# Designed miniproteins, single chains, part 69

Each design is a single chain, and the fold is of that chain. pLDDT is the mean over its residues in the fold that is shown.

## One batch from the design tools (miniprotein)

Design m2553
Fold by ESMFold2-Fast:
Order: sequence, then C-alpha cells, then structure tokens
Structure m2553 (fold): chain A 56 residues (1-56)
Amino acid sequence: MASEEQKREAGEEAYELALKNNYKVSDEEIEELAKKYGVSKEEIERYALEIYLERS
C-alpha cells in the first residue's frame, strides 16, 4: 500500500526527470517509478503536476 509520502516522493522523482527532459517523462520511466514506490502511474502524474504547479 502506497503512503502519501511514497506518492509524493514518486511525484518528486518524476518531476526531476521531467526537468531533465524539458518537462517530459516517458511512459516507461513512469512505470519504473510506479513499481519502485508502489503507486499507480496516475498518482505519480497527479503528484508531479501538483509539484510543477507549486514551483511554477
């Protein structure tokens, strides 16, 4: 079960990957993060977007 902490960490890592690739993350990279943190791809994308908006 993914905690809120794990969801945010996955989102943060996805956000950092996006920064390196002009704010783009491949589906494969999202899948790897989903496995690593035990969260869904949708949750990772949601939290990464929230982080992006907070920092923008």
Scores: mean pLDDT 75

Design m2554
Fold by ESMFold2-Fast:
Structure m2554 (fold): chain A 76 residues (1-76)
Amino acid sequence: SMEERAQEAIEEVQRAIRELKETGSEKLREVEDAAARAADLSSEADKENPQLGERLFRAAQEAARAAKEGKELKEK
């Protein structure tokens, strides 16, 4: 179901961000991939359940922010 797909995507984002924080830039690609998946699913979910779409959109934004911060730290 859409709810199950959304929950999995949110959990993937949370896991990827956690792993990025623990390993530094090694997991940057995983976070970027998770952000993209959550963003794509957010658009689909919003059509059926706007609250679920909002949760996915927030998860995608958090992942994108973490990836940006990870890139900036790698350059230092």
Scores: mean pLDDT 80

Design m2555
Fold by ESMFold2-Fast:
Structure m2555 (fold): chain A 64 residues (1-64)
Amino acid sequence: GPATEKALEAAEKAIEAAKAGDKEKARQYSMEAQNYAVLAAARGDEEGARKAAEAARKAGMLAE
């Protein structure tokens, strides 16, 4: 659903920012991805929320 799509987009941006050395943007996008993953779960998209949460976690680890 739209929340899962936005979470995955934000996670991709976070990973790109982290690889570019922009840790501030990487953290911002990682938080955005986590927020959308929570929203996806709240809307009943459990599978999409799980995938989005995994992507957000990976992005967060690269940002730290």
Scores: mean pLDDT 79

Design m2556
Fold by ESMFold2-Fast:
Structure m2556 (fold): chain A 55 residues (1-55)
Amino acid sequence: AREEVRRILEAAGAHPTEAQLADVEALERIATRLVIEGRLSEEQVRRLAAALGRL
């Protein structure tokens, strides 16, 4: 699940640190920013939400 989150965020141009990948709240903040910026497709949002829910 964590590697799936990393891959989705990197595809959107984000580069999360290992510390951020260990912190679900940090990942949620990064994801929210990318959604607001329109940098995630609907499919990427669905996949990311599912992956975050498995952490």
Scores: mean pLDDT 78

Design m2557
Fold by ESMFold2-Fast:
Structure m2557 (fold): chain A 65 residues (1-65)
Amino acid sequence: KDWAKTTKEGAIKLAADLIKEMAQKGMSREELRAVGERIAQSLEDTLGVDREKVLEAIEKAIEEA
C-alpha cells in the first residue's frame, strides 16, 4: 500500500476541513485564502504534495462554507 499517498491525501483533507471550520466561524475569505496559501506551501515543502491540489481543496472548502 502507498502510505505516502495516503498521508498526502489525509493532509489535504485536514487542511480543507480546517479552512471550512474557520470560514463557518466567521473568518474572512481573504484571510482564509492567505491561510490556505501558507498551508499549501507548508505541505509542499514538508510532504511534497501538489500545491495546486491543496489550493483547489481549500477554494472548494471556502465556497462550501
Scores: mean pLDDT 79

Design m2558
Fold by ESMFold2-Fast:
Structure m2558 (fold): chain A 57 residues (1-57)
Amino acid sequence: SEINERLGELEGKAYSVLSEEEAEKLINPYADKVHEYLEKGDYEKALELIKELEKKI
């Protein structure tokens, strides 16, 4: 899905500019919440989290 593609792109970007530990701490909470919203069918909230994460990287 577009959300999973964008999440993967942000993960790649974070690991390119942050340490492994910093990237994991930033990405993992967002990835977990995005997956939770997608499982619930809440695409709009999942997309909002992606946009929030994009602003932090």
Scores: mean pLDDT 83

Design m2559
Fold by ESMFold2-Fast:
Structure m2559 (fold): chain A 63 residues (1-63)
Amino acid sequence: AEEYTIKIVNKPVIDLTTGKIYEPGTVLTLKDVKVTEDGDIYGTDVETGNRWLAGSDGIEILK
């Protein structure tokens, strides 16, 4: 799968897997990106292997 670069915008986002809070301006590179039934974007951080889940309204795809 291709890598996708996303930026947190608008407000802090909580990773539902780890509970970690990501501040606006944070940039993440994700692999294996997919949309959940709730419209959230799920992916795997390519650097750490950690799984991320974020609301689509709180992120911008830079690619």
Scores: mean pLDDT 69

Design m2560
Fold by ESMFold2-Fast:
Structure m2560 (fold): chain A 77 residues (1-77)
Amino acid sequence: MEKEELKREAERVLAEAERALLERAEEIAEEVGLSVEELRELIRRGIEGLRRRIFELIDEGRLEEARELIEKIRAEA
């Protein structure tokens, strides 16, 4: 049950982070010198990479590391 709960929490946090970053995509792109389309692709790929890493940690039983990563994403979003 805890693994399933962490996966659901990770999906919620990642969806919120992606939404927040995409809303700010034009502003962030200007600050870092990327096109909006380039930044959107980087955001999408970054979120997918984080999702995969969190799920790997959960499946390996490394629940503390998974929680720590979820909290870092929440804090940065």
Scores: mean pLDDT 81

Design m2561
Fold by ESMFold2-Fast:
Structure m2561 (fold): chain A 67 residues (1-67)
Amino acid sequence: SRYPEIDLSSPADYPAARALLEAILADPAASDLEKAVAHYLLGRIAEEQGDLALAAEYYARAAALLA
């Protein structure tokens, strides 16, 4: 895999995880599956931060990439 396993076990992990996930989304060589996973994990971070509207948008984008 091009990208390491992304850990979301603790809020302390979120800055590093977000930077890596945003790098995946900015990468034109990333697959739809890789981008879907990145959107899903960004949605989980947004949800943990209390931004439910942003979380819902990320989850919808992840689902659309896998449809």
Scores: mean pLDDT 79

Design m2562
Fold by ESMFold2-Fast:
Structure m2562 (fold): chain A 100 residues (1-100)
Amino acid sequence: SRDDIISMINDQIQIYDDQIQQNRDNPETVRMYRTARDQQQTILQSVQQGASIDQIIQQYQQYVDTLRRMVDSSTDPVTRQSGQSVVDDYQSIIDYLRSQ
C-alpha cells in the first residue's frame, strides 16, 4: 500500500541518518549516505504527491545509476561497500514496487 511505501522510505531515511553518524570521520562515506537520504526524501515527496508506481520506479532507477557512478569513482573500500549496500536496497525496493 501507499502507507507501506511511506513507512519503508522513512525507515531507510533513519538507517541512512544513523550511518552518517557512525561514519562521521569518513567524509566520502558521509557524502554517499547524505546523497541516499536526500534521494529518499525526494521520492517520499513524490509518493505523498500521488506519483504512480511506475514514476517511483523510474526515480529509483535514475538514483541507482547516480549511486553506481559514485561507487565506481571511489577508491575508498568503506564508501564502495556503503554505496553498493544502498544500490542493493534500491534494487530490492524496485522489485517490491514491481510486485504491486
Scores: mean pLDDT 91

Design m2563
Fold by ESMFold2-Fast:
Structure m2563 (fold): chain A 75 residues (1-75)
Amino acid sequence: EWEKIDEINRLVAEMAATLPPAADVDARNERYLPLVKIANAAINGDPETAAQIARDLGQPEVAERLAKIAEELKK
């Protein structure tokens, strides 16, 4: 259970590390909000939303991994 959540957190952290530096709070919120949505969708077992947000961030490989983890968490 929590091992899958840990993997999701690691993937989100990897995505966050690839984002450009935030100039201010607004820029940080704009970049961080999609990552929070990915984590929440994946943990709640909504693989379609998690995968779509990751794909929109230009990370299709991460999107596929998140979708797989989210499906496993549903069970």
Scores: mean pLDDT 68

Design m2564
Fold by ESMFold2-Fast:
Structure m2564 (fold): chain A 106 residues (1-106)
Amino acid sequence: MEGRRAGEEAARAGVAGGEEGGRRAAGAAGAAAARAGEAAGPGGSMAGGAAATAGAAGATAAGGPAGGRAAGRAAAESAEGGEGEEARGATAAAEGAARGAREGAE
């Protein structure tokens, strides 16, 4: 459920090219995000969840308008290993969100 909103948010951050990603993610965020995650990594839900959580974290931390871009990068690092204190919190939240999204999205 939350994966859909997060998938669309990640697309708006310019991760998927804005409009193209936004429309696809908005209509099939769960399916598109999970599919893209599967193609990109062994745990599709992990990649999708990380992007979702990072979006929210970035907005809260120090992102604002720039947070979209920074948050997207933090999400990628969190899914890969996450370095830095911000990624530590994002990783914990992303792991929880990714597991929830995996069970809910599937």
Scores: mean pLDDT 41

Design m2565
Fold by ESMFold2-Fast:
Structure m2565 (fold): chain A 76 residues (1-76)
Amino acid sequence: SSLKRELIAKGLGLELAAEALLDAGDREGAAEYYVRAAELFAEAGDLEGARRMAERAREAGLEEAARRIEEIIEEA
């Protein structure tokens, strides 16, 4: 559906923004964007996208964000 495609596209955009923020040293901004991307992926039914956000957050040491994303996945 057009809505699913739009949600996934927005999620991918936020994922890229999170990576850029992390590279710039903005850990708080990166955490927020990973969580927002995961919410969009989960809403679209893209649970693999949401899990990827949890993995990226965990790899970056963003433990609170990773935990919040796991909660989003459990409720999807």
Scores: mean pLDDT 90

Design m2566
Fold by ESMFold2-Fast:
Structure m2566 (fold): chain A 78 residues (1-78)
Amino acid sequence: MDLESALLYAGVGEVLRKKGDYREAGELYEEAGRLAEKVDPERAAEYYLKAAEAYRKAGDEERAEELERRAEELRERA
């Protein structure tokens, strides 16, 4: 199930974030958001925001801003 897969990716992303591997954490949170997007847009938005924070800490500010915009769009359309 996409939502269960999203939860798994988000869980691994959180472990990597706690270890300081921010880029990989961001990639997993972004994948979690992508998997959740069609089933639970609000949860997907939350994952995209976590990915954005991780990417920003990894120095990828452009990707962080794109994901923050995507999260806001999902919440507005929900």
Scores: mean pLDDT 83

Design m2567
Fold by ESMFold2-Fast:
Structure m2567 (fold): chain A 101 residues (1-101)
Amino acid sequence: MTLGRIVRAGDVTAAVLVAPDGHATIGVSAAPSASREEIYRAVREAVAWAKEQGATTLTVHVPPREETLEAAKEALEENGFEVTAVSTAEDGSTVIEARRR
């Protein structure tokens, strides 16, 4: 069964879906006023929860800003994931692929 959670940190929302195969998808939405710290907190909580649900691989969609990418990478690494790929989606968002160390 797919498990879902919504994480909020100030002006940032992260939606997390964990599939039965151990893959999790995290979509991050941030207002232009959102701080790097709020983005980091939302991603950190989302990744930690996905890890608790048994996630071994992650796809994280973040706003196309360098600060959001760096905050997401930091949160992933801190939770024991390594970034394997970074790309841009058709909607312009940054897509980060990661796997558990």
Scores: mean pLDDT 84

Design m2568
Fold by ESMFold2-Fast:
Structure m2568 (fold): chain A 57 residues (1-57)
Amino acid sequence: SRELQRQVDLLRGLMRLEEKERPEPLDDAEKRALIRRVGEAAGLSDEAIERALAEMR
């Protein structure tokens, strides 16, 4: 849906900002954990978080 895609795009943007502020690159497990934490903190649905995980990894 359009709303789901908007939430996924927002989460992707937030993740890129978060990664840029870190001095070292995150491994896949760290990125997965961070995506869940950022999505939950932003109030995004579990469906949007899972779709972002599938699309980013």
Scores: mean pLDDT 76

Design m2569
Fold by ESMFold2-Fast:
Structure m2569 (fold): chain A 68 residues (1-68)
Amino acid sequence: AEEERRRRAQEIVDNAAKDLGLTPEEKERILEEAGGDPREVVRLISRYVDERFGLGVPADVEIPAPAA
């Protein structure tokens, strides 16, 4: 179902946000770009994280503590 697909995509994004400290803005961006497709959400999160954090954690990138 369309609603179920969207909820699943949102669940994946929420889980990634909890693990990676993504902002609500970043979650919206990923969901919008994925078009509610859970598979695309996973791809986008993986690529987004790799591009944003890269190899190692540079001092210029602040990673907030994960929300418990």
Scores: mean pLDDT 68

Design m2570
Fold by ESMFold2-Fast:
Structure m2570 (fold): chain A 68 residues (1-68)
Amino acid sequence: SAAEKLKELAEELKKDPRFKVELLGEDKLVITSSADVTTLIGLALRLIGDYPDVEVKVEGNTIIVTAK
């Protein structure tokens, strides 16, 4: 399910020290970085390519991933 994919994604991203990751409920993932916006945009593009069943939004230094 999309919720299971978000949980697995959260665990993978937590391995990268550049990112702070919060799973809100089972359908929303919030990723915050102290890196520049270019790094976040690169991650967002990768997520869109790898996870077609989620919605990805970039808001400043934060990426919000929501299960469809």
Scores: mean pLDDT 75

Design m2571
Fold by ESMFold2-Fast:
Structure m2571 (fold): chain A 67 residues (1-67)
Amino acid sequence: MLSEEQKKLLEEIRKEALKHLSEEEAEELVRNLIKNQPSLELLKGVLEAVKTSAVSARAALREVKSL
């Protein structure tokens, strides 16, 4: 079960990803993160990537899909 901190990070990742990715891509990113029981470190890294740029957001989606 996900912690409250992990849930909050996932919510922030979805919101930030929607600035650069389509709704479908943002949902795919979040679903793949949940499926793989992500560490806090991974979630924080993905959040920084999706906040930084569209290129970083797409790279994060690609990496998470390969988990």
Scores: mean pLDDT 82

Design m2572
Fold by ESMFold2-Fast:
Structure m2572 (fold): chain A 95 residues (1-95)
Amino acid sequence: MARERAKRLLEEAAELLERAAEAAKEGDMERALELAREALRLIQEAAELYPEAEAELSVLAIGIAVLITHPGSPEELAEGLEKLARRARELAEEL
């Protein structure tokens, strides 16, 4: 089912965002942004597979894109990534 595939992509994206937050806390901004870009790609793929959740997935995608464009301090990037990871997990459970 497309829904189950979208759910798996969201769970994987959440794990990538959690790893990105840890990289940001360690001061590895390049790694944090690379992991965030990979998570963004998975969320965009999930939206293509399950258009019924497009609105919620678009909010997540915009949030990640904003953090990639304006990461701020390592602490601010980590906090933002952790919040988005939690939202991705919540949405995956709702699918």
Scores: mean pLDDT 88

Design m2573
Fold by ESMFold2-Fast:
Structure m2573 (fold): chain A 89 residues (1-89)
Amino acid sequence: EKDEEVAREVARQLLEGLKQTIEDYLKAYEALEKGDFSLVDELAEKYGISREDVIIRARAVKRAVEENPDASFGELLDRVLRIEAELKK
């Protein structure tokens, strides 16, 4: 019983983290469209990645959401990673 509860809590934390990441990048993209780079810079520091990587991922997140706004969270994440890979070429 306790092992099942621990596994469920770990899965919940991973899903919450992924959802929060998607939301953070969407907010950063909206700020970017208005010429505000502050959220992009905050995400770069928060996740330990470059500003360029944050911008690419924010664009990928925005594009994935716009192409299929009713997609499941898992499908959305898979699409974001695919688009991000294409944008990095």
Scores: mean pLDDT 75

Design m2574
Fold by ESMFold2-Fast:
Structure m2574 (fold): chain A 78 residues (1-78)
Amino acid sequence: KADELIEALKKAAEEAGGKVVSVTRQGDLIGVTVEVDPSKIDELIKKLEEAAREAGGEVVARHVSDDGKTVNLGVRLH
């Protein structure tokens, strides 16, 4: 399930025009950092959250950098 979640998040990021720069895995908690064009940030967040939910995860943390170029998302598997 965690591998499927990670693959879903990577695919969603790429489809939104983002670049996945790091993935962390700590048991049921998955962290993803994605770089994106600031004009696409809202679409990226939407696609990442949809992908997380479809993969059976819950978004527990979301942070957007001050310049709008980086999204950090934390997802917990149930």
Scores: mean pLDDT 82

Design m2575
Fold by ESMFold2-Fast:
Structure m2575 (fold): chain A 72 residues (1-72)
Amino acid sequence: LTPKQQAEIHIALGLMALSLGDPETAIKNFEKALELDPNSAKAYELLGEAYEMLGDLEKAAEYRAKAAELAA
């Protein structure tokens, strides 16, 4: 698998963790996705959602801002 394909697998695992109410596992997987694909706006957006679930609104806003920058 290419690094981009491996990143997509980690995004899928993170999304599954979010659906199960496990934002900590989701964050770990989205961070792995960014190691493999550093410019993934989707991974930054999903990190924002995971941190919002944890109640860390400052980190959520920071990651969403990075996602918006990369998507522009």
Scores: mean pLDDT 87

Design m2577
Fold by ESMFold2-Fast:
Structure m2577 (fold): chain A 55 residues (1-55)
Amino acid sequence: MKKKEEAKKAVEEFLKEHKNEEVTGDDVKKYLESKGIKLSDKELVELIKEVVLEL
């Protein structure tokens, strides 16, 4: 899987698992970093918006 597709999948899974919890962008960033995925703040915000719109 491409790096971007991997990141999107990880964000989607993380948000679904924490659907009823208060999740911040920092929480998502930390989770992605634990998976070896480093994104800029701009890339992270764009990715989160895409995932949220698809949910």
Scores: mean pLDDT 74

Design m2578
Fold by ESMFold2-Fast:
Structure m2578 (fold): chain A 65 residues (1-65)
Amino acid sequence: REALILAGIQAEAEGQRAFREGRYEDAARHFREAAKLYEQAGMSSAAARARELAEEAVRQHRAAA
C-alpha cells in the first residue's frame, strides 16, 4: 500500500510539473497514472482529485491546440 501511495504522489508531482511547463498531454497522462495508483491504494478522494486534474490538463491541451 505505501509503495502505491508513494508512486501516486510521484506521478501527481510529475503531472503538476508538466502542467506548469505547458505540456498538458504529458500532465494528463501523469495525473491518470496517479489516479490509478491512488485507487489501488484505496485512496478514493485522492484518486478523484487526480482524475479532475487529468481532465483539466486535457481541456488545456485542446485549448492550446
Scores: mean pLDDT 82

Design m2579
Fold by ESMFold2-Fast:
Order: structure tokens, then sequence, then C-alpha cells
Structure m2579 (fold): chain A 57 residues (1-57)
């Protein structure tokens, strides 16, 4: 499905761009709290999510 494909692309980009684990990336992409993240990491992840969502038609 388009939603599942978007979620996987977001996860892959978070892992590639931030170095977070797939488990952490998945939690963030699902809107879950990840306490181990810095404010800078959280901002970067949110930017990746927003950018990826805008690019997927």
Amino acid sequence: SMEEELLQEIIDRIVAETGLSREQAEAIARGEEVPSLSDEQKRGVLEIIARTAEEVE
C-alpha cells in the first residue's frame, strides 16, 4: 500500500541520514516517543518525514 511504502521510505531515510536504528526510526515515523534522541536529532527526523511525505504522490 502507498502508506506502507511511504513508511518504509521514511524509515530508510532516517536510518541513512541520522544513523538511528531501524527500531528507533520506525517508532518516530509512527509518532512514538524515543527518549534517547536529542532535540537536534528529533528536528532532523521530523524534517525527513515532512520532506518524504511531500515527495510521495
Scores: mean pLDDT 75

Design m2580
Fold by ESMFold2-Fast:
Structure m2580 (fold): chain A 57 residues (1-57)
Amino acid sequence: SASAEREAIRRKLMRAIEEYGPSSLTVAKAALKEAEEIGDEEAIRKAREVIEQLEKQ
């Protein structure tokens, strides 16, 4: 369901922020692609914010 897919994307993004490891940016970009595929504007916005945060660290 859309709700379950959104929650999965959110968990991936939270994990990417919390771990800040070599794969965190890749995980965040994958989550952005998934959010774009389901058309969830809020998830897209959140994924973009996470990517910017990871790139600025």
Scores: mean pLDDT 76

Design m2581
Fold by ESMFold2-Fast:
Structure m2581 (fold): chain A 77 residues (1-77)
Amino acid sequence: SSLREEIHKLISEAIRLEKDDPEVVKLLEQAAKALDAGDLEKAIELLKKAKELTKNPKAKELLEKAIELVKELKKKQ
């Protein structure tokens, strides 16, 4: 649960940085929904797409950390 909370915080911070990029925000919101649904593979796919699309280096860093934590969560299930 704390790991899921940390992933959500990283996604929320990335959304905050990407307020001017609605396409990236949509992908991040969909990633958060996939995470909540337990579809960890879909969450990773959507986070990777958002990371590719963003031009903000801080958002890229946050999304890379989020991807790593989702992979860790998947290993524990």
Scores: mean pLDDT 87

Design m2582
Fold by ESMFold2-Fast:
Structure m2582 (fold): chain A 56 residues (1-56)
Amino acid sequence: SEEELEKADKEAVRLLIDGEIEPGSGEELIAEAAKRLGLDPEAMVKALKEAREKGL
């Protein structure tokens, strides 16, 4: 869902700022954040791609 993608995005930014994850593609960052939040990383990567196609 869009709400879950927003949570994953905020977590990805936090992890990157705190140096807990390496800089990478948006898909890699979202997948890693999703795993830490207990979300499905494949579903979150798909949602990110769909959001990009919708023009965010």
Scores: mean pLDDT 77

Design m2583
Fold by ESMFold2-Fast:
Structure m2583 (fold): chain A 76 residues (1-76)
Amino acid sequence: DEVLAFLYLGLGRYYLKQGDYEKAIEYFEKAVEVSTDPYLKAKAYRLIAEAYRKMGDTEKAEEWEQKARHYEELAK
């Protein structure tokens, strides 16, 4: 459901701006789970990677950036 995925992305962005990176990641993961759109999945994966970088977890950030790149290619 793309409407629900969009809503979860919005909630994730809200928590990301508040500095609640764990909640931000949770909502971005929910957005990925309910979406079938590779473009939206790529966006969510990029935002998860950003949250992990802000938390200092560079290993997880790089893993999610790799997933984002894969879905960016699928979205072309």
Scores: mean pLDDT 85

Design m2584
Fold by ESMFold2-Fast:
Structure m2584 (fold): chain A 70 residues (1-70)
Amino acid sequence: SAEAEAAYREGLALFGAGRYEEAVAAFRRAIDLDPTYIRAYELLGLALSALGRLEEAARVGAEAKRIFPN
């Protein structure tokens, strides 16, 4: 949806600015709006990793693999 894409693009801008906590919120919003938004899962994992929230990043990766199994 346009709303999911807008949330994802906001997350990208925040991530590029080093505003990782806000980027996490924006990427989670993109996923809430479109659970099939594969790029939002990837960037959410990267933002969580940048924050040192490695267990949460691993869970996001596992969920993405379950939703998008090859």
Scores: mean pLDDT 88

Design m2585
Fold by ESMFold2-Fast:
Structure m2585 (fold): chain A 67 residues (1-67)
Amino acid sequence: REEQLEEALRNIELAIEDFLGKPVTEEARKAIREGLERYYRLLAEGKQDEANQAVIKGVNEAIKLAE
């Protein structure tokens, strides 16, 4: 669980950094982590679509927070 979350977080951070040309802020990183935590919780409940939306929302919030 935590290992999967850390790997996913790292991959998403790298993708956002590539798009922005700048390191993500701690606030942006926290938004990604919160989205991933909600994703895995919703997956455990069998709510695949809601889980996917949680990650998308977290990534969008992270991009918005990264200036």
Scores: mean pLDDT 77

Design m2586
Fold by ESMFold2-Fast:
Structure m2586 (fold): chain A 62 residues (1-62)
Amino acid sequence: IDDLEKKKKEIDREIERLSEEATRAAHAGDWDTFERLMKELEELEKKKKEVEKKLEEAKKKS
């Protein structure tokens, strides 16, 4: 459980960082960078959902 919670926190931090970078790219008019960062954010959101499912399963057994 602790390892999954740690992974979730790491993913949350990465999402926050990339979201801030995407916002800055959009403000700068760098739409190519913005699009790439949005794709990376989508992949991280998928990983976060997988970790959350594993956490839910682990909590059901405790």
Scores: mean pLDDT 80

Design m2587
Fold by ESMFold2-Fast:
Structure m2587 (fold): chain A 71 residues (1-71)
Amino acid sequence: AAALVSAAGAALAAGDPAAAARHLEAALRAAPDDPDVVGFARYVATQSPLRDAVIAALSPDVAARVRALAA
C-alpha cells in the first residue's frame, strides 16, 4: 500500500490525475483501512488542486468513498 500511495503522490506532483487515480484506487482496494492510504485519499478529496480530475477518473464506488472522506 505504501508503494501505491507514493506512486499516486508522484503522479499528482507530475500533474497526471489519471495515473494518480489508478494508483489511489489500487491502494484503497488493497488496504482500505491503512492510515497512510486513507490520509492520502482525504488529502486528494480536501486539499489537492487536481481533486476533481482524480475523482472523475476513479471507479464510481471508489469515487464515492473518496468523496465521503471530504465530509
Scores: mean pLDDT 80

Design m2588
Fold by ESMFold2-Fast:
Parts: C-alpha cells; structure tokens; sequence
Structure m2588 (fold): chain A 70 residues (1-70)
C-alpha cells in the first residue's frame, strides 16, 4: 500500500481539524511504515496530547523510540 498517499490524506485531515487525535495517530503510523521514526514520534506524541487514553499511540510511540535508538 502507498504510505506516502496516506501521509497526504491525513495531513489534509489535520489541516481541516488539528484536534483530530486519530488523524495524528494515523499520520504517525504511515511515517513509521516509511521508517521516518523521528516524525512518527512527534505525531504519536501529538495524538497522545489530544487523547491520553489512546493506548495504541503510546505503544507505537515506544516502538518508534526503540527503532530510533537501534
């Protein structure tokens, strides 16, 4: 699947609604798949700032941090 296309789709959602925690999370996932771990960390953190109960974002944040330190 085209993760670059998904990045653009979620960037558009965030431009329309910057408080969309799910869009920030999904943007982070697409960047994680593209191995852009520093950007993925930033967007997972933004998702958690908006929705602290998002356990998926927390798990992916930790995974991305681990990848960055490898």
Amino acid sequence: DDYEKKVKEYEKRIEENPDDAEAWYNLGLALYKLKKYEEAIEYFQKSLDLDPTNTRARSKLNEAKKKLKE
Scores: mean pLDDT 83

Design m2589
Fold by ESMFold2-Fast:
Structure m2589 (fold): chain A 83 residues (1-83)
Amino acid sequence: MSPELRAEMEAGVYEVAGAVYKVLGEKAEAKGNLEEALEFYRLAAEYYEKAAEAARGNPELQAAAEEARREALEKIKELEEKL
């Protein structure tokens, strides 16, 4: 596998992991489990950061991952204010 293709695949895997943790965070929040939701959103932010780093050679993918991370960080701040 070429280094470029490997980097794109890694970015995709991290993006999917971030999205999964975001959905888990949304479900935990809907159930009122704010501490569990906070943990899942922190994991989502971490994986979106890794996705942005892996996507550094693709500005559009990097920007998308950075935006997803920003949204997760805003949600973390919101939940921390409720706990």
Scores: mean pLDDT 85

Design m2590
Fold by ESMFold2-Fast:
Structure m2590 (fold): chain A 72 residues (1-72)
Amino acid sequence: MIEELAKKGEEYFAEAMKALEEGDIEKAIEYYKKAMRYAEEVAKLLFPERAEEVAKAVKEREKKDIAYIKEK
């Protein structure tokens, strides 16, 4: 169910943001990765004909965002 996947993604994203605010970079990255996995699944279900493009875009964004979090 798309709604459940989206909700889990939002919950993990909220945990990632809370960890960032607390200065726990490792925990923030772990939760962010989990949130991105759920976001990818939701996007694939919404746009199945573009699943490969969506997966690539999500992975590229995740890589850039994680690099930014680590380096600031």
Scores: mean pLDDT 78

